# Ledger of designs, part 32: designed miniproteins, single chains, continued (3)

Each design is a single chain, and the fold is of that chain. pLDDT is the mean over its residues in the fold that is shown.

## One batch from the design tools (miniprotein)

Design m9090
Fold by ESMFold2-Fast:
Structure m9090 (fold): chain A 84 residues (1-84)
Amino acid sequence: SIEDLVKELVAELEALAPTLPPDDRALARWVALQLRHDMKTLSDEELAENTLALLEYLLSQLPADSPLARLARRHRRRLEEVME
């Protein structure tokens, strides 16, 4: 389900965050916080759309080879597969 994918994304962001440089860590934690809020307030369709937008934002801020960018690309792919 969309909720299960987003829950996994939040867990992986929180696990990765302590290993990252300060700016990337803050970004990962901010994204996780937004996703936790969205899971409580949005429908599954809105959650999927907002999660994709947030992952695209994350990818626009990071070098392509960063650990956080690789995590974002993996979860974007999984989410796109479930939506279509």
Scores: mean pLDDT 86

Design m9091
Fold by ESMFold2-Fast:
Structure m9091 (fold): chain A 98 residues (1-98)
Amino acid sequence: EEEEKARLLATEYQRAADAMGAYVDRAIKKAEELSKEEAIKVFEGLKLTAQDAVDRVNKAIEEVKKHPEVASRLREAAERFQAVLDKAQEYIEKFKKE
């Protein structure tokens, strides 16, 4: 029961990580066609969303630590959200310098 609910939560976070990864890739491609101001705005939005996702998934890991397989899946999602956050920050800095 609790394990089943935990597995569903892990699946939801993995799906969100997939979607957010796709968004950052599209944002990078669109950045070539956007103004500096619009590009920064897009990546700032992605950074905020990814930061919230990292915080939320880390809390979820603590709640499901008694289910190690599920906790492992959530850690994978956390790493993927962190990668999106890092990428968004890199592009914000790049556009601010140029």
Scores: mean pLDDT 85

Design m9092
Fold by ESMFold2-Fast:
Structure m9092 (fold): chain A 89 residues (1-89)
Amino acid sequence: SAAEQAAEEQARQVLGEAHAAVQAAGDQLLSQEQIDAAAQKVQDQVKALATTYMGLSDKDAQKAANMFGSLLRAAMDAARAAGLRAREE
């Protein structure tokens, strides 16, 4: 359906932004404030996608968004740490 196609396109965009944020954290050594801001932006997009296209309740969508945001922050922190180590070598 058109709704399923729109959901897939939005999911690809959100995943692309998450991937770019992780790469930027490592390559550009993003500050903690930049990491928090990037993760929050993606988290908000995940919540919107979950409510609008997946039909999840606000509560369930918020739980999914919070989990994704936490994982994204952890991935960005790990990428930043790896970027720092690479520059010391």
Scores: mean pLDDT 86

Design m9093
Fold by ESMFold2-Fast:
Formats: sequence, structure tokens, C-alpha cells
Structure m9093 (fold): chain A 88 residues (1-88)
Amino acid sequence: MKKAIEILKEALDFYFEALGKASLKMSTADKETAEKLEKLVKETTAEVKPLIEAGAKAAEAGDVKAAEEVAEKIKKLTEEFLKKVEEI
């Protein structure tokens, strides 16, 4: 079974990959589309930041259940973010 740190790493890898996709889209987008993407990135990073902090605490404590709950929330926010990125 995965350790708390491994569970969080997978969720964070998915999140950072999603941010990379948004960044690439911004680099090729017109100004209006790029501004919408930048706002979405800022809003999503503000929501994910406290989850990263909670996840780090769970990993340090070896709390697999707490790490799984945090990872699931990060994944859900990342999936919603990617859907919005594709719609922009």
C-alpha cells in the first residue's frame, strides 16, 4: 500500500502537470483568453495551497487516511481546473 507521502506526491504531480498545460495554452492564446486563464490559475492555486499545507502535515505524521482525503480534494480541484482550461 502507498505511503502518505507517495499518495500526496501523485496528487501534486497531477496538479503541477495541469498548471503546465494551462501555462502552455496561455503562451499561445490571445490576450483576453490568457487573462481568463491567469485568473483561473490564481483562483485554483489559492484553493490548493491550504490543501498542500494540510497534506504536508499529514505526510509528516504518517497519516495515510488524512493524506488520501487531501489528495482526493487536490485531484478534484485539478480535474475541475482542467475542464475549465479546456472550455476557455
Scores: mean pLDDT 84

Design m9094
Fold by ESMFold2-Fast:
Structure m9094 (fold): chain A 100 residues (1-100)
Amino acid sequence: SIPSKEELAERNVESALELAEWATENVEQLSETQLGFLVLAIFSEMYLVKKLLKDDPAKAKEKIDKVIAALNRLIAALAPRYPRLTALAQKGIAEIKEEL
């Protein structure tokens, strides 16, 4: 069966949460470039959730807020080693919050 937009959005949220958790656990083993690509992937999943749930902005915000919480945990792990990537990720969070 073809998944609904809501089911796809839920899968993208779970994927983003798993990526953020895995990246947080592996900050010491990964390069800044690799961590940058993971952060970009997480943001891409958040924008896809927003697009899939465009007709339900409250639900989009609820789902994206969960990913932002996980991304903030990743940012805390990045901050001691990668201040530039930390600042870029924080800016991205501010930008997506303004669009919700």
Scores: mean pLDDT 89

Design m9095
Fold by ESMFold2-Fast:
Structure m9095 (fold): chain A 110 residues (1-110)
Amino acid sequence: SAAQRAMDDFLLYLKKAVDAYKKGDFKSASQYLSQAISSAQTFKQAATTLSPIDQRILGDKLAAGLREIAAKLPKGSPLQQKLLEAAEHARKLDFDGMIQSLQELKDIIS
């Protein structure tokens, strides 16, 4: 589905952003995070066309993916905290809150 593809793109770009950040490449990290935020916005739009059950399934998958990426960062770091906040919003199907947490994450790395 369009929502599944947008979720996969979002998680892919977010993983690339975290990997670039860990290597000290803050410019690439910011660029990949911008792509992740764009994919998250596409996901939000596509998700509104889905049944409540399908929205919950994708929200749970998205939260799990965000927690997995957060585990790659130092425990208790501000970046890990923002990804865990994004995961909590995704579980609640609050995709606006998720996108806001990601924008705040971008502000930290920029």
Scores: mean pLDDT 90

Design m9096
Fold by ESMFold2-Fast:
Structure m9096 (fold): chain A 70 residues (1-70)
Amino acid sequence: SSADEAARGAGALARELRAAGHDAAQIATVGKELADDPEAAARALRALGYDADARSGGIAGQLMATVSSE
């Protein structure tokens, strides 16, 4: 289901952000925004230093590239 896919994506993104050294509050903010507003999630990721570089293959980069294509 779309809800299961969103939850799975949020979990994978949280792992990526945690591996990059971001704190639990930053990760929770991105996760909350991802559920409500993908553009706000992209802004939060940009504030953490991520860009829309889809070629890198990262989940954060893919999300930003997808939102930018809307």
Scores: mean pLDDT 66

Design m9097
Fold by ESMFold2-Fast:
Structure m9097 (fold): chain A 63 residues (1-63)
Amino acid sequence: SALAEQRRALALERTKARFRAIGLETDLSMPHLYSEEELEKAREELEELKRRVKELDAQIEAL
């Protein structure tokens, strides 16, 4: 059904966002390898990804 296809698409997008977030959290756990600017960019991207995952969870729950 269209609803099942939409749920799968949102779940896949959520999974991709979560994997990207894990990568950024790993980078942030080794801050001595990066500049302050790179770390700030990584923190901002991580915050946005966490926000995106919450939005995707809400969309999936609304279906």
Scores: mean pLDDT 88

Design m9098
Fold by ESMFold2-Fast:
Parts: structure tokens; C-alpha cells; sequence
Structure m9098 (fold): chain A 74 residues (1-74)
């Protein structure tokens, strides 16, 4: 699957997931992005921002950052 398809699946699951599972989903998406050829430093920076948003309870912000990461991959 493409990074966009993986991100869409993560976004759908994130809405019903626990905080711990949301963080794991973000980390797993980051690993997948690196495997698809994205720069590891760029991906790590995005994953950190997504996790910070999740920890702050800002799910909309986390979702926006995931969409931004997939747009940067194109």
C-alpha cells in the first residue's frame, strides 16, 4: 500500500484507539514512511510532533500532522 493508504488506515483507527495505541500507530506510520524512502530525520521530527499533539489531547492537530507528512512524501 502507499503511504497515503497507510495514513488513512491510521487516521480511522486513531479516533477509537487508546492514547498508548495512538502513539504506537504514529510510530509505526513513521517506520513505514522511512521504508517508503522518506528522510529519517524529517520523519522523526513529524512523529515527535504527532506524539506531542496526542499527549496534549489534540487529536485534530495529530490528524493534520499525519496528513502533512503524507503530502511531504509526494
Amino acid sequence: STLEARAAAVLARMRTASREERIRLAEDLGVYAVLQGMDPATVTAYVRRVIAAIEAGDLEGAEALIRELTAEAL
Scores: mean pLDDT 83

Design m9099
Fold by ESMFold2-Fast:
Structure m9099 (fold): chain A 79 residues (1-79)
Amino acid sequence: SAEKGARLRAIMGDRAFAEAKALAARPDPDAGEDVAVLLQNRLGEERFAEVLKLVDADGDGRLDDAELATLRAILLASP
């Protein structure tokens, strides 16, 4: 949703959000995994944990396929 996209942008900042959105827009089924790696590298554990709360991730600090698809959908739905 637009609200989740705005929160994601607030957590990661404009630059990292733009980079993540560009990765998510690739016609590649692995784009969500590439986005997750970008977020871990740019945000660190603390801010990445806030991103996990937006996609209802399991508390193990990992994203499954459904959570990666949700993250990608949030990025692509954002303006």
Scores: mean pLDDT 73

Design m9100
Fold by ESMFold2-Fast:
Structure m9100 (fold): chain A 59 residues (1-59)
Amino acid sequence: REALIEELRAADPATQGGILDRLLASGEATPAEAVELLAEARGKKAPPAEGFRPEPAPP
């Protein structure tokens, strides 16, 4: 995971897209994981795991 974040961080935006496409096509990462990796690589704080859960049941 850290290696993927490092690779994405070092890559330019076009290369990042290619890396993500490869991971998704091979099944090495889910779309949700790819989004989290990209967000963290861009220097943004990744959403916490708790925040990834759906909202509580409707009222």
Scores: mean pLDDT 67

Design m9101
Fold by ESMFold2-Fast:
Structure m9101 (fold): chain A 73 residues (1-73)
Amino acid sequence: SLEELEERVEALKRKVKEALPSLDPKTAVILGALVIAVQSSLYLAKKAPSIQEEELRSAESLIRHIEELLAEA
């Protein structure tokens, strides 16, 4: 599940970079912030998974949010 989330984030990072030149500045800033946030949550979950269950749940939520914003573009 963690490895699957990491792969999903790498795919999303590629999609964001490809879409970035065509996005409204507001949407671009939001997507950038969400990508940073999800990477931070996954990093924390990976380093301390036994005590960072909330970070993993946060990462899953952030990934879905990024996917929704990209789908709306």
Scores: mean pLDDT 76

Design m9102
Fold by ESMFold2-Fast:
Structure m9102 (fold): chain A 60 residues (1-60)
Amino acid sequence: MKEELIESAKRAAATAVRLGRRDLANLFIEKAKELGMPDEEVERIKAAVDAGNADEVRRI
């Protein structure tokens, strides 16, 4: 259940990056962190969002 919500948040963040909405991408990442995403994974995803790399956000 939590894992599915984290996956959904990652996919939403990737879509937000694709749309140029880094503000929304960061919002979804913060929600994933609240749901229990590991800090190492959160840092990797934030770096991918900052790079504008939607494929990497989805892959992590």
Scores: mean pLDDT 79

Design m9103
Fold by ESMFold2-Fast:
Structure m9103 (fold): chain A 77 residues (1-77)
Amino acid sequence: ELPPPELWPEAVEQARAVAEAGVAAVKGRVLSEEELKKMIEKLDEVIEQLRAARHEPLLIVAEGAERIKEYLEERLK
């Protein structure tokens, strides 16, 4: 199911934030501990909002965000 039109602007913004975090992780960019913590916190918020929407396309994005978050958490350790 597609998200209702009222949620589209927020869903797009959330997807962009997840994509940015993913690109940073994949590029092996040297991020400060503070930057990594901020990204993890932002991903947590995005994942919660995407799951709250209860739409399959947004749930798939949430699953992707969870994997990116796990990768960033590993980099922090």
Scores: mean pLDDT 68

Design m9104
Fold by ESMFold2-Fast:
Structure m9104 (fold): chain A 78 residues (1-78)
Amino acid sequence: PAPLPKEEQLARLEKQLEEDLAKAKSEVERLLIRAAYRLEKRAIEEGVPAEELVKRKLEVAEKIRNSKLEEQERLAEE
């Protein structure tokens, strides 16, 4: 069993991005989806293992969520 060729993996990732963006209901969700797409695309291109990709996606998602929470907290204090 050979792994899928990179071109096929990228094509599937692009279709998944379109589907996820169509289901997104907020700007935060769109930012998270696009960030995950960029990380997965790089992982496919650079051969990053799936375990490392999951870790990177979690770190980026946490940073985006924390940044948005800090922005909302700052606005509430004004």
Scores: mean pLDDT 74

Design m9105
Fold by ESMFold2-Fast:
Structure m9105 (fold): chain A 81 residues (1-81)
Amino acid sequence: SSAVEQALREAERLFRERAPSLSDADRAAVLETLQELRKVALDPNATEADFQAVLDRHRARLSPAAAELMREVIRLLLEHL
């Protein structure tokens, strides 16, 4: 839907704003996590649990700062779904 596409663009904007303060490793981990979150957001059968499962799968690769950013992204996506 248009709302999901807008939420995904806002999530990408938030990442771009925070990217300069992240390490190269954090940026790579965030991009991989964001790609999976995009797939979940585009699935009309997706639930909050599916977004949380993505974060949990990538948790070991995310610094605390990167994990917090991903939680903000998930909150943003859920607000627009």
Scores: mean pLDDT 82

Design m9106
Fold by ESMFold2-Fast:
Structure m9106 (fold): chain A 95 residues (1-95)
Amino acid sequence: MEEKIKEELLKTAELLKEVALRLGADEEKVEKLYEELKEALKNSDFESAIRKILELQQLIAEKAQGEELSEEDLKLVAEADEHLKKAAELYRELE
């Protein structure tokens, strides 16, 4: 179950990273957050991993404020939200 949670969180981050970069977010900052998230997942630090996902979501929100998101970007964000929800559901089952 932990492996599946890690997979869903990693998938969430991959999709959010793609959207952030497509919207012109700072590549260095996005890559740093993604690498820090992967390190957190290696250590089963789900709290830190979720924090990095929230930071990626914030970068996307900041870039989206002045621009309309494309259908493709909206689909990627929706897919990321679905993976994050699945991770949360799996984490709840471990309690």
Scores: mean pLDDT 81

Design m9107
Fold by ESMFold2-Fast:
Structure m9107 (fold): chain A 86 residues (1-86)
Amino acid sequence: WKDKKLSLEEKAKKLAEDAKASVPAAAASGIVFSEEESREAAEAAVEYKEKLAERAGEEAAKAVAEGVAAVLRALGVPEEYVKYIE
């Protein structure tokens, strides 16, 4: 099980990198989240971060959360909500 957990941590780190790499595409998309969509997205990201921390460890979860936060900022999500993800 330990080896599977390490593999999951590596996958989480790659997901964080992929999320950060998608920031320019998100900014160029012209998509802007509404206030309600921003709240829902932030809440979903926080829940995912907590579950990922239990499975892959806190460091990997933080890296993914930072990547997701960067994408959400590019989509117009207010800093108020993004702070809860980081």
Scores: mean pLDDT 72

Design m9108
Fold by ESMFold2-Fast:
Structure m9108 (fold): chain A 64 residues (1-64)
Amino acid sequence: PVHETEVVVEGTPDLEKGRALAEGVRRLMRESGTRVRVVERDTPSPAAQELADEVRRAAREAEE
C-alpha cells in the first residue's frame, strides 16, 4: 500500500513560514517515503496558490 500525505492550502498563508513548511515536506518525503498531494480550496488567494505551487515543487524535487 502507498502511503500518501495530504496538504490543504487555504486563506492567506504566511509565505515566510511557507518556505519552512515546503522544506519540511521535502524532509518528510525523504525520510518516510510518503507521497504528498496538495489540495487547494475554492477561490484561493494568490498567496495560497503560490504556497501550494511551492509545496508541489518541493514534493517533485523529493521524488527525484
Scores: mean pLDDT 67

Design m9109
Fold by ESMFold2-Fast:
Structure m9109 (fold): chain A 94 residues (1-94)
Amino acid sequence: SEENEKRIRRGLTRGFDPDNSGRLSLEEFRALLDSYRDQLSDEQIEELLALAEELSPDGLLSAEDLEVLADRLESLGKVALANFLKMIADELKS
């Protein structure tokens, strides 16, 4: 939902990291993709989640993992969501 996107964004900008790992959880990433269901097909969401799980089998996505996912979104023409993931990656690097 849009609220999940805003929650994730606010959490990162406030230095919120429940594990103090500087990483985004797969659950938070799934919630973000769900908020973009109007722009993403169910098949694209499942493909992106599968890629995220391959990049981070521990369930925590690094800034570098998010950059790989953003590049995949750009290849699918989802530039706005790709830019949002790059912004999250930059927040995690800070």
Scores: mean pLDDT 73

Design m9110
Fold by ESMFold2-Fast:
Structure m9110 (fold): chain A 89 residues (1-89)
Amino acid sequence: MKEELRRALETGDLATLEELAKKYGLEKVKELAVEIVREEGKGKLPEEKIEEYVEKIREAKSVKEILKVMIEFEIELGMEEIRRGVERV
């Protein structure tokens, strides 16, 4: 369940996300996505940024909106890692 959701979010597999929401409900998908954001963001992003993504997930009205927020979160993680690399050079 959580591992299936994580893989679907990482690969942008909207069809798998829709199947998970059909089986477990949209609210359960949101709860797991929030857990992923908090786990992966901890120590990499400021707490305020993590909470911004958590709120966006909670406000999402469809799995497509959850996927969009998760893509934005992964971009933010990548940009923060690049920024830290540049600051050390």
Scores: mean pLDDT 77

Design m9111
Fold by ESMFold2-Fast:
Structure m9111 (fold): chain A 90 residues (1-90)
Amino acid sequence: SEMAEAAFRAVADAAEQALALIEAGEYEKARELGRQLVAEAEAIREELLKLGVAPEAAEEIQRLVRAVGEAAIAGDAERLRAIAEEARRA
């Protein structure tokens, strides 16, 4: 699915953005990005379902969006790298 591929790429990009903020010592900006991602995760899943993305892929993307958000809030650089790699391989 073209839309699922774009969404997985967006997850990888978000993880890399959060990682760059943490590596720069911008923990407050990383935390704010993370809060936004956690808040939007369910709406992203619903939107993907409306666009015809398979339920399994939409659920996986929601899980990854939430994971990026939680890792960004925690300042967990290792977790963000792992999520970016997982999303790129999807």
Scores: mean pLDDT 89

Design m9112
Fold by ESMFold2-Fast:
Structure m9112 (fold): chain A 55 residues (1-55)
Amino acid sequence: MPSLEERLLEVYRYVEENREVIAKEKEKLLSTSGADPAAAAAQQALLEQARAAAA
């Protein structure tokens, strides 16, 4: 298994080479997973509205 130092260098090189792809994936994950507080708040509001409509 590679050492922690070797792993960090590999990740750094990968990030450098794929910065654009990684940035897009991160943005997609943040908007989809609700990790972004604004997205989480919007999902919460939608759930509350659906609950009120269902009642």
Scores: mean pLDDT 68

Design m9113
Fold by ESMFold2-Fast:
Structure m9113 (fold): chain A 60 residues (1-60)
Amino acid sequence: PPSLQEQLEALRKEAAKQVNKAREEAEKIPDPEKSLETFNKEVLKVQEETQRRVDELRAS
């Protein structure tokens, strides 16, 4: 299996990719307040999921 460091790096890269996708989707929303709210909501979900997966790896 990959090392802990390799798994953490993969999670970080995946999170960055998801944040970039969320930014692109938010940019399609013409209302700047709704765009920002949508982006922040998606970023929070990515952060929570990534932290959960990091915690699981550290517990193993």
Scores: mean pLDDT 82

Design m9114
Fold by ESMFold2-Fast:
Structure m9114 (fold): chain A 76 residues (1-76)
Amino acid sequence: MITAKIPKSLTEEQQKKIKELAAKFPDPDVQAVVTAAASHLAKQGRFEEMEEVAERAIELHKAGKTPWEIDRELRR
């Protein structure tokens, strides 16, 4: 199981956005992958890319990719 935590160092608004993006996925492992990727981008100030990460994760999940494969693709 892939596990991820939203960093406490992020603002409340950033934490809420990451939770909303992850909540689009019914699979908890995919939610963890999206949470990790979006949290990484948010810590770098790359907020515009957080929605692109969620869209890409939806595409990969629909294509039958595993949470691990989705994690690897979102890091590119």
Scores: mean pLDDT 75

Design m9115
Fold by ESMFold2-Fast:
Structure m9115 (fold): chain A 100 residues (1-100)
Amino acid sequence: MPSVEELLEKLKEAARNEDYGTMLEVLSELNEKLKTASKEELAKVAEKLREFYEELVKENAKPGVIILVLEMIGGIYKKAGNEEEAEKVEKEVRELREKM
């Protein structure tokens, strides 16, 4: 199976190509790998995804693509027990959907 690094690279490529099917597949595989991840590993993955989210916003990516990445970040924060950060991400998703 691909590494977390390889999954993140595949996610970035799929996102830039607006390939929602591949994005969902990668997010599913990443979720499976993260089930046994430590709190530190979860925090590192969330940070890398947050950096990618900032890149997508700067590149004026489609709202649907940005929302999928934000939902993954929120899910990782919940797994890490960081409910405050998860709630902030959920608010960002709601606000973005309202602007669509």
Scores: mean pLDDT 80

Design m9116
Fold by ESMFold2-Fast:
Structure m9116 (fold): chain A 75 residues (1-75)
Amino acid sequence: MTREEAEEIVEKFRRDAEALLARLDTLSAEERERAAARIRAEAEKIAKELRKEGFEELAEELLEIAERTVAALAA
């Protein structure tokens, strides 16, 4: 994986998270819980791959986006 590809993965994850939060008011409690579980699982998988490829800083950034998104979904 190139650095450009890794940055694109993080940016896509950020955009997807922002889109989810933008419609948070339309989600039921069950849908928010399901979304939070999905965000966590996907973030862990992507972060592991980024770290394996040497992009530790980008992996941490992605995990931070996931944590903030999950916290907002739980509020």
Scores: mean pLDDT 85

Design m9117
Fold by ESMFold2-Fast:
Structure m9117 (fold): chain A 89 residues (1-89)
Amino acid sequence: SVGELLLERAKEVLDWVKENKDGSLDEYEAKLNQAQGVLNALQEAKAVMEASGTLTPEERKTLEEGIKTAKEAIKAAKENLERAREREK
């Protein structure tokens, strides 16, 4: 499903950010943009499916887990980005 693919993408970004704490500014900005894009796509998919009455309990759970994971990825990427900025000053 779209929710499963987006959840997987959110997990991929989160895992990369957690494993790569000494990356460049450009790398963290790219990962932050990816995580924000995934969050937006998950929220839009959930809203569309709720509006159309097609959102099953299983799909809701997957989309909500994806939203949570994407938010965690955004937070982690922002923290790593701030540390990278400090290293360049």
Scores: mean pLDDT 87

Design m9118
Fold by ESMFold2-Fast:
Structure m9118 (fold): chain A 65 residues (1-65)
Amino acid sequence: SSEVEKLVQEFLAEKDEAKQLEILEQLIPLLRKEPKSVRLSVLHDLLAVEKNPKIREKIQELLKE
């Protein structure tokens, strides 16, 4: 999905924690419409590069769904 790719790029470019969380909240419903394999791949890729502990914890919670 081009919309998922756009939001992933915006998420990775964002430096403000609150705005990163807002982008993640927009990304979640789109990922829930994707096949589980695609959703897990995107979430693992984000987790691999993310350094903020609060954002990492949110992504780890999403991986448990």
Scores: mean pLDDT 85

Design m9119
Fold by ESMFold2-Fast:
Structure m9119 (fold): chain A 71 residues (1-71)
Amino acid sequence: NAEAAAYARKAAEAARAGDSEAATKYGAQMSLKAKTPEAAEYAEDAAVAGASGDTELAYRYAQKAIEAAEK
């Protein structure tokens, strides 16, 4: 799912930049567009981590969401 993977990449980039608000927003969008429960769950975890200000954790979950969405 190219659309979900694109949002997951944006979430990962935002998390690396320390932008927790953008990471949360893109993680939530990825979750809505995900075609598999695995990809949606990782995207939700990334958004929750971003909302808590944990950009390192948000980045890790966004990377897992990308991997799951590319399957």
Scores: mean pLDDT 78

Design m9120
Fold by ESMFold2-Fast:
Structure m9120 (fold): chain A 70 residues (1-70)
Amino acid sequence: METYVLSASDSDDEIDRKGAAAYSAVVFDGKTVRLVAGDLEKVLSPADSPEELAAKVREATEAALAQKRA
């Protein structure tokens, strides 16, 4: 299992790559984006508030990285 660590000194591309590589799946159906990290699934929707979107992305990324750290 590979461990990824995000840091403030990482480039935007590196942060995106580390986060994306930690997810089990990222699925786009033309309307919503599903972030899957093990047994955690978050659905990003245009109807979500900016705070809800930020919270979903943070939770999914933290869960994905925790799965990679385990």
Scores: mean pLDDT 59

Design m9121
Fold by ESMFold2-Fast:
Structure m9121 (fold): chain A 83 residues (1-83)
Amino acid sequence: MSGEEALEELREQGERAIAEVEALIAAGEYKAAVQKAATSKAALGVLMVGYQLEHPEYSEEFKKLYDEIVARLDALEAEAKAG
């Protein structure tokens, strides 16, 4: 895949993870939401590093996108922990 396609794939996977965590919070499954946020951050981090190795010219863009997704997941995790 191209670096642009990899960047879009990372965004799509991040948005899916965010939607899944939001759905768990909406269902009142707060413990599951916390676990999903944590495991999603780890999985997306591995994916980001892999894409950075394949497309080093987009390395900063991958990190920026990952950091934005992590910030959103961290906010949802904090919401889930608050009950």
Scores: mean pLDDT 88

Design m9122
Fold by ESMFold2-Fast:
Structure m9122 (fold): chain A 65 residues (1-65)
Amino acid sequence: MSEDELLEEIGRYIDELAKKLGKKSITAQELVELLKPYGIETVEDLRKMSAEELLEALKKVLEEL
């Protein structure tokens, strides 16, 4: 998958998470809270993730919701 396709998928999963949580959008801080079980403790940790790692983590969060 290209970088652009990965970013598009990530955006779709973030939108899906917002909908499932009854929110208009998810902030980086709220995303960190959702990803804590997957080893993300801070916004800085989130920024260090590759697009592929972020996509896989988002898939796991969506499966648990």
Scores: mean pLDDT 76

Design m9123
Fold by ESMFold2-Fast:
Structure m9123 (fold): chain A 101 residues (1-101)
Amino acid sequence: MESKVVIEVEVPDADGGMAKLIANEIALAVAREGGGKVLSISGKGNRAVGTVLANVSPEEAAEIAVRTAEEIAKQMGFEVSEVEVEVKGNEARVRIKLRKK
């Protein structure tokens, strides 16, 4: 099953470079584990958005994104403060907010 995943990352206490790097790592994990590809990565200020095409269900793709965000947060001394997952048809939108511990 093919799905489109939009990953939104916000890191209020960091510059736009950090949010973009995190969004890129999450997008690469979804593409690698979901058997797809990263379509785009963009970032401005403390927010970044990645778009991925994956050959798994939108629910599975969202799970990969959230799990990857939690692992990145743990490794970097951040915590996941908010997660919002919206699935509609073959599209998943995953919004992740990170904060410093």
Scores: mean pLDDT 84

Design m9124
Fold by ESMFold2-Fast:
Structure m9124 (fold): chain A 101 residues (1-101)
Amino acid sequence: GSASTSFTFTAKESGTYTVLVENLGEGSATVTVTVTSATSSYEKTFELEPNAIASFTFEAKKGETYTVTVTASNAEGPATIKVTVLDKNGNEVASTSFNVE
């Protein structure tokens, strides 16, 4: 199947932010993560095997609000997708998780 979710955060500091994408399930998944604001758009697609972790970085601007949209489809078996955004200092600013059946 496929599932999608979205969440928002506002950057407290300018700098390089990291998006961690984890498949905590027993099935494989194709995961597309889009990070958008009024001035920027980033998109990455990952093929994630069970227990795989992928990441990418983007440049955030202080005071700008970002929307993170995560869309996943499973190829085989159930997947659990977790997405975490870390600020330039490695502190978690937002996260979400959802199941793909």
Scores: mean pLDDT 86

